Designed miniproteins, single chains, continued (2). Designs and how they scored, part 37

Each design is a single chain, and the fold is of that chain. pLDDT is the mean over its residues in the fold that is shown.

## One batch from the design tools (miniprotein)

Design m5341
Fold by ESMFold2-Fast:
Structure m5341 (fold): chain A 69 residues (1-69)
Amino acid sequence: MELSPAEAAARRAAIRAYQENLDTKSPVEAVRDAGDAAADEYRKAGQPELAERIRKNTEAAVAQLEGKA
């Protein structure tokens, strides 16, 4: 599997945000924050298309947790 520096940074940011919010937020909010953090890292890396894909994947994960999709 190819893991670019931007992908590694995005995953690390997502995991950190998820864990940091797990005790203070609902699981759904923690997942949203994790996805937002990952998308932000791609945005900072100048890859807005990948940031958009991460955002869509996060929406799908949230919908699955809420039972909407």
Scores: mean pLDDT 74

Design m5342
Fold by ESMFold2-Fast:
Structure m5342 (fold): chain A 70 residues (1-70)
Amino acid sequence: SIRKEIEELVEQARRALAAGRRDEARALFDKALQLAEERIKDPKEKNEIIANIISERVRLELEAARAAAQ
């Protein structure tokens, strides 16, 4: 399912950030957002998924920045 593909991309991005691969993580988040925008037809579902991707990206980028500051 498209939802599972998006969830897998977000999980891959999380792992990339944890490993310090910020450019890879950014590309994976961008791909997840593109997939949600292009392939989810219901506006409410699409907006909720996009909001969740953005929130998760911000949270994970802040965690990675904190780890790098050690």
Scores: mean pLDDT 83

Design m5343
Fold by ESMFold2-Fast:
Structure m5343 (fold): chain A 89 residues (1-89)
Amino acid sequence: SAVEQFRLGAVLFKLKEYEKAIEYLEEAIKKAEEEGNEKLKTMALTLLGEAYFKLKEYEKAVEYYEKALEIDPENEKARKLLEEAKKKL
């Protein structure tokens, strides 16, 4: 399920296994899209951006935060993270 893929990605992110976290979060986004779970998709997009930020791939981090904000424009966490990533460009 999308939730299971997201949880695995989140655990890997906490363990600083960012590249593995990305794989699980990409699968979580795909499954959340199939399930129509916009809330989970937004959470997965935001965490995927955070994983890219940790890998210093700031342009990709910006891209994923912007995708999260397209779904949830009032997401304060994604907005704050987007501004932080843009400062690195």
Scores: mean pLDDT 91

Design m5344
Fold by ESMFold2-Fast:
Structure m5344 (fold): chain A 57 residues (1-57)
Amino acid sequence: MEELRKEAEELLKKLLELVKDPTVQKVIEHDIRKLIEEGRYEEAIEALKKAIEQFKP
């Protein structure tokens, strides 16, 4: 559980560095933090991985 939370937080930081729009950053951070707070770490990690792929050059 702790390892999954750490992975989700690290992926979130990575994604926020790729997202240039501060409004979009705020929405992503809010949604992912909510999943983490609810213990839905696998969903958070999956969503983050997909989003990172979309924002890669």
Scores: mean pLDDT 79

Design m5345
Fold by ESMFold2-Fast:
Structure m5345 (fold): chain A 76 residues (1-76)
Amino acid sequence: SAAEEALKKTLEEDIKAFEEALKADESLSEEAKEALIEGVSEALRRLVDWLSLPEEERERARKEAEELRRRREELE
């Protein structure tokens, strides 16, 4: 439980860092920034819920988080 809370906190901090970097980046359009923040926020919220599941489900959640990271890069 403590490890899962630490992981959730790490994900929240990564999201915050991403949002701050995104807001500071003037290379992206407003629509792209909003789409990235919205998509990442919604998907990571679901993944955080799944991190409380059995180890097999947590492994799946990690793979989905990596796919979301790739989608964010492709949306630039």
Scores: mean pLDDT 70

Design m5346
Fold by ESMFold2-Fast:
Structure m5346 (fold): chain A 69 residues (1-69)
Amino acid sequence: YWKAEVELDLKALEADPQNNTARYRLAFTYPRYGVSPKDILAAAEAFKAKNPESKTAAKFVAGWKARLA
């Protein structure tokens, strides 16, 4: 089930990188379901590269990188 939730939220962020609701759900899903941070980070970096002007995407990627260090 967490895969469906993560995919939905990632698609929402890809369509609207400033979607704060989707960003918060991704943060919630990780601690609850033990989702791989590598997969989430890879997807987040992909849409950040596509939308470099998005402060939300940049902050999300930076936060996950710090968490994984």
Scores: mean pLDDT 66

Design m5347
Fold by ESMFold2-Fast:
Structure m5347 (fold): chain A 67 residues (1-67)
Amino acid sequence: SVEEARKHLEEAEEALAAGDTAAAREHLVKAAQALGITLPDGLIEAMGTAGGARWALAQLRGRVEQL
């Protein structure tokens, strides 16, 4: 659901602010699942980096804001 995705995106943003990239990645994967979005394995791996996680967060937040 959109509400579920918003919750996970907030958790991902907090994790990134705390430097916990692994937790951010887990929440981003769950946010995408809540939105019915299939993430390719390469993107999931890239989200293990701060830059990849920040990019994915911005994309998913933009999607949710349009709903």
Scores: mean pLDDT 81

Design m5348
Fold by ESMFold2-Fast:
Structure m5348 (fold): chain A 94 residues (1-94)
Amino acid sequence: MKEYEIAAEMYEAAAELAEEKGDEETAKLFREAAEKARAGEDPTEILEKIGEIIRKNKKEELLKEILAKIYEVLSKHYELDPSIKENRAKALAE
C-alpha cells in the first residue's frame, strides 16, 4: 500500500471524530492534512497548528480519542498482532 494513502485515511478518520465531537476547526485542519498527504506533501505545519489549538483549548481528551482512532486505522492496514495491541493499550493506561 502507498504510505501517503494510509496517512490520508488516518487524518480523515481524525477529522470525522473531531466533527462528531463538535470541533469543526480541528476537523477542517485534519482534512487539510489528509489532502496534503494525498498530494505527497508534508503536512507537518498543519499538524503543528492542530497541536497548538489542542494545547491552548485543553482538549487532551479529544487528542486521546483521535490517537485511538488513528491506531485503529493503522491496525487495519498493517494487520497488527493482537499482542502488540494489548501491549499498547497497557502503555496508554500507564
Scores: mean pLDDT 71

Design m5349
Fold by ESMFold2-Fast:
Structure m5349 (fold): chain A 58 residues (1-58)
Amino acid sequence: MEAALEEVREIAKEYGLSEEQIDLAVLSARDALEAGADPEKILEKLREALEEYKKELE
């Protein structure tokens, strides 16, 4: 779990999210993992959402 949460934080940092946004992403990922979600699926969904966000900024 901890390694997946660190990966979420690093991905969010790579996309230039604020500390508040990073903390929210980590909290959401932790909640999903505790609910039995697949870590790989969480990371995939996060990257997809951030790629869409990045396209809006370009």
Scores: mean pLDDT 77

Design m5350
Fold by ESMFold2-Fast:
Structure m5350 (fold): chain A 55 residues (1-55)
Amino acid sequence: MSLDEQLQAVADRTREWLATRSREEVIAELERLAAQLPPELARFVRWEVRQLRAD
């Protein structure tokens, strides 16, 4: 899977989680996910977390 495909997969997962879970639960799961991902994907996930925390 290319980096672009992996970024899309992460974005889709975040969207799915937000549809069924609280924002706080999604943030916690994204932070856990970022810890195990390659730096490029981890950076994207941490950016998503910052957007969610801006609320």
Scores: mean pLDDT 79

Design m5351
Fold by ESMFold2-Fast:
Structure m5351 (fold): chain A 62 residues (1-62)
Amino acid sequence: MLEELEALVKEVAPGLSDEQARAIAEEAVRARDLLLSLGASPEQAERAARDYAVLAARRAAA
């Protein structure tokens, strides 16, 4: 998951540093883990993490 989210961030915002992409991916993983702890399904939590990563990457690249 973390490596997939980091790759997604770099695809959406290729101008970000490796450290910035990693930080966003780690935030997305924390969001996934939080949703799972609140009773979300793995599919819902993973989708939310991917959506967060894309949104955060776009904001960072703006």
Scores: mean pLDDT 84

Design m5352
Fold by ESMFold2-Fast:
Structure m5352 (fold): chain A 62 residues (1-62)
Amino acid sequence: GLEIAEALEETTLASSPLTTLKKGDKVLVLKRYEDGMALVKSLKTGAVGLVSESKLKVIGKV
């Protein structure tokens, strides 16, 4: 299944339109990239965008 991660700090998803994740917001990790970026989907808003893996903590799996 897909990994669930939690935002460790307030951060901006590189999405269109730009979307802010708040600390503690849950995301699904759709894809990890070799440069340390991840494509994620916000479980709160449904927004999809890129974020640094360093700003996420994996907490489980769906």
Scores: mean pLDDT 80

Design m5353
Fold by ESMFold2-Fast:
Structure m5353 (fold): chain A 71 residues (1-71)
Amino acid sequence: KLGRYDEAAEAYRKALELDPTNAIAWKNLGNALAKLGRYDEAAEAYRQALKIDPDNAEIRSNLEKVLAALD
């Protein structure tokens, strides 16, 4: 279960090495990291997604949920 999300996170990191402007890939990386309980890393991935797509309410909502989990 956890290994599947770690594999997904690694695949998204590799995709982002080729296209770092892909906001959807940053969002998906954040989602995978959040499923792994790696909330600090998930928050950073969501922040990168929001730099590219600042009006995306889904990414902002996911970032807020992850930041709340760190409290």
Scores: mean pLDDT 82

Design m5354
Fold by ESMFold2-Fast:
Structure m5354 (fold): chain A 92 residues (1-92)
Amino acid sequence: DRERHERIKNMSLEEQRREAERGKLFSVALALLNVEINGEDESVVSEMYKEVFNLEELPSLEEIRDRLAAAMAEDPELAAAVAEYEELMRNR
């Protein structure tokens, strides 16, 4: 993605790190919504979270939900993006 690459080149290291973390959290939130709305396997979310955040142990879904809730409370753009995607998925 050329536009994304050009945007990242003009960002500070702190801004790049925040965008990367937001992207990881958003992906995990979408995986949780797929479990809740489409009945996908809960283990997929735990495995994805472990891989995305490079953890040694497989996290529980409760731990993942708590961390996402905390992250969305601190990042209103992340919370808005997740809410918009949930609305689209539920209204299919």
Scores: mean pLDDT 75

Design m5355
Fold by ESMFold2-Fast:
Structure m5355 (fold): chain A 77 residues (1-77)
Amino acid sequence: MEEKIKKAAELVRKGLLAAKAGDIETAVKYFEEAAKVAEDNPEAKKYLEKAKEAIRAGDIETAEKYALAAVHSLLEA
């Protein structure tokens, strides 16, 4: 696995853990960093932005779906 893909996936995982713990600020920061790392993958970046929007809205279920889609896009790219 490319270091860049591994780093983005790790950041997504940390973001989801923070979101489930109710730490919305930390979750958003991790998703922002993951999107920066995944800048060369437009599909993953798009899903990470949608996950960030869902986190801010308090919709953790939707955020999980988008975050998993982003990780899938990173691994399948």
Scores: mean pLDDT 79

Design m5356
Fold by ESMFold2-Fast:
Order: sequence, then C-alpha cells, then structure tokens
Structure m5356 (fold): chain A 112 residues (1-112)
Amino acid sequence: HMKERYEKALELLKQGKVDEAVDLIVNTVLEAAGLDPSKPLPLDFGRRLREALLSDPELLDMYVDFINKLVEAGHKATALSLFNSTALAGPEVYDAVKSKLKVELPVPPLAA
C-alpha cells in the first residue's frame, strides 16, 4: 500500500502537481500513525507520529526520499516546510530525518 501511494505521489510531482503530491505523502504518514486526515489532529498527534516514524524505517525513508526529490525538482521551500514539520514529532524524528537528507536545506533561524 505505502509503495503504491509513494509512486502516485512521485507521478503527481512529475506532473507539477506539487500540493497534491505533498497532501498524499502527509496523509500517508498520518494514516500510518493511526490518525484520520479528514479530522482535527488530537493533542497527542506528535507522539503518534514519533511512534509510527521511528518504528517503521520504510515510512521514515519514504518521507526523507520525498523531501530529497522535492529539492531535486526545484521545490526547495516546500521541502524545507516538510522537513521543519518533523519537529512536531519531536527532536528524535527531526534529527533522524536531518541525518538522512542528501541535500542542503537552509536551517530556519532560531527564534530566541
């Protein structure tokens, strides 16, 4: 199921349908975490995302690979947005994604 959704997201990206590709990837991750993309996110959604992404290497690798492909296609701002969103799942997920990125993305300035 995940491979078929990922292949569809890559085809959407190839067609220039960036927002549709992003929505498909985000919804795939949310569904894997047991979350309903059509409903408001529960207060513990970050914990659920962390548990799903850290327990499923294929899910984590899919998300990282998609970010890398967004940069390759010239969609750096969208790639940065997806990367920064991993912080909502906690620093362990953020660091795991950062370590696997094959491209340099600008780190947002620390709001002190």
Scores: mean pLDDT 79

Design m5357
Fold by ESMFold2-Fast:
Structure m5357 (fold): chain A 96 residues (1-96)
Amino acid sequence: MEISDVQIETVLLLIEVHFAIKDAERGDFESALETAENILKRLEEILKVAPPEVQPYLQEAIDNVKKAIEALRKGDKETAIEYLKKASDALHQAAA
């Protein structure tokens, strides 16, 4: 993956995190979980090829998505949304 591909994928993942938040807000935990698991997989792939200066932000996003997935599996809507928002904040830093 090229650096330009990392930037594009990071922006697309930001959009998908917002969709996961919307699904969780509606109580659609199955769709939110599927989206979050897909985001996690793609974040782990991006991290492998990302520039060193953005790796800490991508790792922070990964950690927060993992916590959101655990909350979604428990049906904890508020905790899931909080961690998805934290993942979004980290991805904004990675995209800057």
Scores: mean pLDDT 85

Design m5358
Fold by ESMFold2-Fast:
Structure m5358 (fold): chain A 62 residues (1-62)
Amino acid sequence: SNRVEEIKREVAEFARELGERLPREEAEEEVQRLITKLVDEGKLSGEEAREAAIEALKVLGE
């Protein structure tokens, strides 16, 4: 859905910002915490969360 795509984009942008300030391992942990929170709040399904995590980790992988 359009809302899910916007959330995934926001997660990727969050990952980019964290990658500028934190070591990769810590940035990955913060991204995972955000994604878990979004699933717990019903904003992402498990599959959508997996997709969001893959895209965010690609951003951090540079």
Scores: mean pLDDT 83

Design m5359
Fold by ESMFold2-Fast:
Structure m5359 (fold): chain A 68 residues (1-68)
Amino acid sequence: GVDGAIRSLRAIQRIGDDRTRRLARQAIRYLRRRDFDTALRLARQAGDLANNPGGRAGALSRIRLAQR
């Protein structure tokens, strides 16, 4: 659900630089608003900047599950 996706994004936020943290925070805000398309785009950007393929894949998968 959405809570699982938020937890994955918070993990990316904790290990990222300032830019990664801002993108992860924005993704969480859009997730809470049920704007899944914007959240997915921001989560991809945060994951790519963090150079964390596992965290990226986990966050994206959980957002897609919350969307369905």
Scores: mean pLDDT 75

Design m5360
Fold by ESMFold2-Fast:
Structure m5360 (fold): chain A 66 residues (1-66)
Amino acid sequence: MKKEQEETQKRAEEEIKKYEEALKKIKDPETIKSIEEHIEKIKELSKDPEKYKEYVEKLEAQARAR
């Protein structure tokens, strides 16, 4: 019914895989922590497609207001 949910989840999963692959090659603890925090945020947003959409829309609105 909601194709947006599947698309959002798919995009989030691809994003997470990309960061996980980067983590395997990174040895800097600070960079690892930063990437892990970003992955967690993407995971939270991907669970709520409506929040994910609103978050992206808010970022675009802020860019236009500048």
Scores: mean pLDDT 72

Design m5361
Fold by ESMFold2-Fast:
Structure m5361 (fold): chain A 58 residues (1-58)
Amino acid sequence: MEQVKREVEERAKELVAATGMSPQDAAVEAARELAREYEERGDYESAEVARKIAEQAE
């Protein structure tokens, strides 16, 4: 769980820097992107954690 939270935070910071979106919107988008990436590589447990982070941030 902690690793997934850290990856979401880092991806969100990158999205803010690249697109200028709000930190809140970036956190939701980062979590959604990472959830899809985890599912694509078969890491369903990490994908579920990322989805929970996106739901809590919305």
Scores: mean pLDDT 79

Design m5362
Fold by ESMFold2-Fast:
Structure m5362 (fold): chain A 62 residues (1-62)
Amino acid sequence: SAKGLLVRAVKDYTAKTPEELTLKKGDILEILEVVDRNTLLVRSLKTGKEGLVPGEVLKPWP
C-alpha cells in the first residue's frame, strides 16, 4: 500500500550493512517495497541509489 509514496528522512542514518542506504536528514526517497514491520526498501531521489532503511527514520512527504 505504501509502494510509490514519497518519504523524507527526519534524521541522518548510517548504513549498518551493504544492503542498507545511508541518509542525510531532509533526503526525499520513494518507497519501493515494505520489507517488514520496521524496514523499507527505498530509492533516493537525490542519488538514485536503492537500499533498506528503518521505517522509524522516515516520515511521509510532503
Scores: mean pLDDT 85

Design m5363
Fold by ESMFold2-Fast:
Structure m5363 (fold): chain A 65 residues (1-65)
Amino acid sequence: MKKVVVVYGKDEERAKKLAEELAKKYNAEGIVLAGASLEEAEKLAEELRKKGAQVMLVDVELIEK
């Protein structure tokens, strides 16, 4: 089963770094949705799950404390 980490939020550089770190930690693929809302990120996650992927949604702003 394919594992995917979807990182979204306003800070593109932080989101890219988080996606890379989490992809390594969970042996998954990282996807960055810079500037995306939770609704947009959830929509992508749902599509990936329908295709048989395990998806983790990560808000770059919520991970910082």
Scores: mean pLDDT 77

Design m5364
Fold by ESMFold2-Fast:
Structure m5364 (fold): chain A 55 residues (1-55)
Amino acid sequence: SREEVLAFVEATVDAMAGASPADAEAAAEAVRALLDSHGLPAEGAEAVARILAAA
């Protein structure tokens, strides 16, 4: 569901705090693909920015 996907995004942002650039990039790419598959490309772009900023 949308709520489950967005909860996963929040958990991923929290998990990526202080992560290496390589780990943050991989996580951002995975989250982008997940959100795109659910028809949420705008949320995917925002999630990528948040993950990379958190690292």
Scores: mean pLDDT 82

Design m5365
Fold by ESMFold2-Fast:
Structure m5365 (fold): chain A 66 residues (1-66)
Amino acid sequence: MSKEELLKKADEYEEKALESARAGDRQTAIDNLKKAVYYYLKAGVPLDEVTARARELAARIQEALA
């Protein structure tokens, strides 16, 4: 996969994580968050940037589950 395709997959999994959280499915939200992180790292996004993005996504998941 190209870097562009990997970033697109990461974004798709980020959206799936938020959709799952809004549906009340915490486990599926976390699984999709992990997949998003995997694709960001595979695309060559720096670890510090991926970590920051993962923290923001985790906070959004927590907010959606509330």
Scores: mean pLDDT 85

Design m5366
Fold by ESMFold2-Fast:
Structure m5366 (fold): chain A 78 residues (1-78)
Amino acid sequence: LSDRATRAGQAFVDTLEQQGAPQEALDEARRGRDEMGAAASADDVALEFTRTAKRLLDLGLPEDDVVAAMRAAGDAYR
């Protein structure tokens, strides 16, 4: 679980970096990645993804960019 969660969080960050997300968004995504890697359960990983996505939207990131990053993370979690 931990390795999959870490991989998913990293894919999320990598996707946002490729999209040219601002530093504040990248800092939030990296915080979310670290929380996901420390999560005790798959439900906790999903909760951290939801929290991070909402914070990125609050920072003004385009919804399509956040959705693409979440999709990449989900694909990496397998």
Scores: mean pLDDT 80

Design m5367
Fold by ESMFold2-Fast:
Structure m5367 (fold): chain A 65 residues (1-65)
Amino acid sequence: SEEERRRTAEYLRELAARPDTPPEVAERLLRAAELILAGASFAEVSAATGLPVSALRRLREAALA
């Protein structure tokens, strides 16, 4: 849903903003958030960011907890 996509993107942005998150990882998380909000599938997000689909699924579950 749009609400689940928004919550997932917000969570990824929060992770990217953490002081201990490396800049290269932060960039990938922010790109993933942008693509998720645009309605991209996890396969498309994975291809664009290098984050595995399994990691994206875990991040979504954490965001929706």
Scores: mean pLDDT 86

Design m5369
Fold by ESMFold2-Fast:
Structure m5369 (fold): chain A 65 residues (1-65)
Amino acid sequence: DTQQRVLRAVFSEYPKGATSREVAERLGISVSTASRALNELVAQGVLERRRVGRRTVYRPAGGSL
Protein backbone atom coordinates (compact mmCIF):
# COMPACT_ATOMS: atom_id res chain seq x y z
CA ASP A 1 0.00 0.00 0.00
CA THR A 2 1.59 3.23 -1.22
CA GLN A 3 -0.20 5.32 1.42
CA GLN A 4 1.25 3.20 4.25
CA ARG A 5 4.76 3.42 2.75
CA VAL A 6 4.45 7.22 2.49
CA LEU A 7 3.14 7.46 6.08
CA ARG A 8 6.02 5.35 7.42
CA ALA A 9 8.64 7.41 5.56
CA VAL A 10 7.31 10.75 6.86
CA PHE A 11 7.05 9.59 10.49
CA SER A 12 10.43 7.76 10.52
CA GLU A 13 12.66 9.85 8.25
CA TYR A 14 10.99 13.29 7.90
CA PRO A 15 9.50 14.17 11.33
CA LYS A 16 10.22 17.89 10.68
CA GLY A 17 8.61 17.75 7.24
CA ALA A 18 9.17 16.64 3.65
CA THR A 19 8.10 17.73 0.17
CA SER A 20 6.30 15.35 -2.21
CA ARG A 21 9.49 15.25 -4.31
CA GLU A 22 11.65 14.16 -1.34
CA VAL A 23 9.18 11.38 -0.45
CA ALA A 24 8.94 10.30 -4.11
CA GLU A 25 12.74 10.07 -4.46
CA ARG A 26 13.08 8.19 -1.14
CA LEU A 27 10.44 5.57 -2.07
CA GLY A 28 11.18 5.35 -5.81
CA ILE A 29 7.68 6.46 -6.82
CA SER A 30 6.40 9.33 -8.97
CA VAL A 31 5.93 12.80 -7.49
CA SER A 32 2.23 12.59 -8.52
CA THR A 33 1.79 9.32 -6.59
CA ALA A 34 3.58 10.70 -3.50
CA SER A 35 1.59 13.96 -3.61
CA ARG A 36 -1.73 12.08 -3.85
CA ALA A 37 -0.89 9.80 -0.90
CA LEU A 38 0.38 12.73 1.20
CA ASN A 39 -2.78 14.76 0.56
CA GLU A 40 -4.99 11.76 1.42
CA LEU A 41 -3.14 11.45 4.75
CA VAL A 42 -3.69 15.19 5.34
CA ALA A 43 -7.43 14.70 4.66
CA GLN A 44 -7.41 11.90 7.28
CA GLY A 45 -5.79 14.23 9.85
CA VAL A 46 -2.64 12.08 10.13
CA LEU A 47 -0.34 14.62 8.43
CA GLU A 48 -0.32 18.42 8.27
CA ARG A 49 0.33 20.36 5.08
CA ARG A 50 2.01 23.76 5.24
CA ARG A 51 3.49 26.18 2.73
CA VAL A 52 7.14 27.17 3.20
CA GLY A 53 8.01 29.78 0.59
CA ARG A 54 7.29 28.17 -2.79
CA ARG A 55 7.26 24.60 -1.41
CA THR A 56 4.50 22.52 0.17
CA VAL A 57 5.80 20.60 3.20
CA TYR A 58 4.08 17.64 4.86
CA ARG A 59 4.73 16.60 8.46
CA PRO A 60 3.22 14.45 11.25
CA ALA A 61 0.14 16.03 12.84
CA GLY A 62 0.63 17.38 16.38
CA GLY A 63 4.26 18.51 16.00
CA SER A 64 4.78 22.11 17.13
CA LEU A 65 7.91 24.25 17.32
Scores: mean pLDDT 80

Design m5370
Fold by ESMFold2-Fast:
Structure m5370 (fold): chain A 72 residues (1-72)
Amino acid sequence: GSMAEKKKLKEELLKLIGEILALIGEMFDLRQKLKTATGEEKEELEKKLEELEEEKKKLMEEMKKLDEELKK
């Protein structure tokens, strides 16, 4: 096992964790805006939330793959 390879995987994992946390923060802000939004603004915010949920799911799946590679 190479320490350099594990270091690279850990760096990639930390980057993904950071991206997921950023998305969660953005989704929180959008949910706050949705509390007062109406009409077209509400529809746009709901679409953005759906897009961010899909992106979060993809990043979480990548994180699981990297975690499993680290366990090898």
Scores: mean pLDDT 83

Design m5371
Fold by ESMFold2-Fast:
Structure m5371 (fold): chain A 99 residues (1-99)
Amino acid sequence: APTADLSGGGTVAAGGTLNLTATVSGSPAPTAAVAFRQAPGSTELVPAGAGAVGADGTATLTMRNLTAGSTGDYSAAGVNGEDPATAGLGSPVAVTVVA
């Protein structure tokens, strides 16, 4: 399956904006990256956003007006028409939102 690796996690102030960059690879070539959040202590994956893949193989996922509820580990899948819930997830990046 196509893959996507996220970068740009870290600590963000509440009300701030976070840009995550997904770098996609694999075959067939991904046309989008879909991100999922796993909240601290949870086993659930919650959809967190999606971005179209550019010619350089990257997609930018922009999250605005962040709250403490946006804290968690973010992972992405590269997709080309497949169900993103069944696609392989890349390595997670930690995001912490502080008040």
Scores: mean pLDDT 75

Design m5372
Fold by ESMFold2-Fast:
Structure m5372 (fold): chain A 68 residues (1-68)
Amino acid sequence: SLTEKYIEKLKELAKEDPELARAFGHMIAALFRRQGKVEEAGRILIAMGEALNDPELVEYGRKLLEEA
């Protein structure tokens, strides 16, 4: 799926450039939200938060999944 492809790319970017991974993840999540794909946006944010060791971001993504 498109979401799985973006999650894989985010994990790769997180190893090379954590700040670029954060920017990319937020852009993709925003794109999904604009398309009404709130659940997919939540999954992207959770994956990004886990890769970047950011528990607040994981919690935010989890909340989006709950509201979808």
Scores: mean pLDDT 84

Design m5373
Fold by ESMFold2-Fast:
Structure m5373 (fold): chain A 65 residues (1-65)
Amino acid sequence: METIHFTVYHGDKPSIVAEAVARAFERVAREAGHRAEITYVYGGTSQQTADSAEEVVALRERLAA
């Protein structure tokens, strides 16, 4: 099982489109038999890779189902 890494860049404001695309990538990766790890990066000085392990775990759990 291969892990595919996706990084989603947000501007200074939330992007509904970027979030929807990230979830679509997760679904497609799962359908292809892969796992996906998604990192969310917010613009400016608020850059946060997924500091919430909970967010990453939730995505990984959904792909493992």
Scores: mean pLDDT 57

Design m5374
Fold by ESMFold2-Fast:
Structure m5374 (fold): chain A 71 residues (1-71)
Amino acid sequence: SLAELARRLTRALVGGGPRERALALLGEVFPDASREELEAILDRILAALQAAGPELEDLPAFVARVLEELR
């Protein structure tokens, strides 16, 4: 589900893991997207998270909303 993918993506982003893990998860949401397009999507998500700030309590719900807006 999108909610489960958003939870996994949030964990990958907050955990400071390799960028490749986040890109692989995004590829499951956007299977027709190129590597360049996936990197642009990831950069937009990271910018949205940075703008929301460190006090955002429901990170998975926020990420799920951003993913819905991008697809």
Scores: mean pLDDT 77

Design m5375
Fold by ESMFold2-Fast:
Formats: C-alpha cells, sequence, structure tokens
Structure m5375 (fold): chain A 72 residues (1-72)
C-alpha cells in the first residue's frame, strides 16, 4: 500500500514537471491498482480527481489529493 501511494506521488510529480504519455499511463495503472486493492469508492474518486488535476497541471490540487491518499 505505502509503496503504491509513493509511486503515485512520484509519477504525478514527474508528469507535472515533464508531461509524457508513458508517465500518464503509469500513473493511471497505479491508481487503478490502488482502487482495485482497496475496493473503495472514496479511493476511486480520489484517484479520478488526482488524474484530472495532474492532466490539468493543477499542482496545488494534485498535492492536496496525494495527501488524502497518504492518509490511507
Amino acid sequence: LRETIENIRRLAEEYLENPSPVLLSALGIELAALSFELNSREVAELGTRLLRAVIAGDRERAEELIRELEKL
């Protein structure tokens, strides 16, 4: 769990610095894996919001959402 969340943080930060389809795909896969493992609607919604924030380049929103995931 902690490793998956750490990977999500790293990938989101890397994408925000240098947008790349590979990084976006990797981030999406990690978010999907986290949602599946926890079987939580709230986690799935957090993941969806994080992905949207990252795609939009919204660093502040992305950081807020990553911190919410880190509370798990």
Scores: mean pLDDT 81

Design m5376
Fold by ESMFold2-Fast:
Structure m5376 (fold): chain A 75 residues (1-75)
Amino acid sequence: SEKLQWYRQLLLSEGDARQALLEAYKKEHGLPADTPDSLVLLLVAAEYQLLLNGDDATKKAVEEAIKRALEKLKG
């Protein structure tokens, strides 16, 4: 629930508020500061949609895909 609310806040945010939330996400996940904001937003949107509507099999598959994407972005 807290994760869902935080993701919703990020996706609906704009300007300085969005930048602060994007920086927090990058730091929490160990992503480079220059990671494209659009890529972070796509990952958050995918996980947000999954948290709302995922069945167990789809949830596991998408969680693994997001994990792999985050690992690749870390280097």
Scores: mean pLDDT 79

Design m5377
Fold by ESMFold2-Fast:
Structure m5377 (fold): chain A 69 residues (1-69)
Amino acid sequence: SLEEVLEEIRRIGEEAIEAIRKGDMETVERLERELLRLYLEHADDERVRALLNEIGRQIQAEIERVKEE
């Protein structure tokens, strides 16, 4: 269902942020590939695209924060 897809995206986003904070870049790369897969599978769904864009911004912001420390 769409709600299950949205929950999966949120879960992946949370795990990616935690992995970035821990310096676990292997996990970050795996989770980014999962987000790309979901983006490609649901490219025509506006709710999925909006959430993926939001999670992508959060991930990028955390990566930039860690790099500048």
Scores: mean pLDDT 84

Design m5378
Fold by ESMFold2-Fast:
Structure m5378 (fold): chain A 68 residues (1-68)
Amino acid sequence: MEVSFEEFKKLVEEFELVSASREGNIVTAIGKKGNETLVVTINEETGEVTVEIYEDGELKEKLVAKMP
């Protein structure tokens, strides 16, 4: 499901950032909120942002946004 960049920002601020890494144009950030794990993947070349939310290691939600 595609969401606005503003909705993406509000979602991310609910989570505590625990790690971030970069491999070329791909930035991956991992956040935690209780039993939930947030994985954000940013492709800086395309501007595409993918958000995956896991609960107890199971994928519950997948969202796609585009950077302005």
Scores: mean pLDDT 77

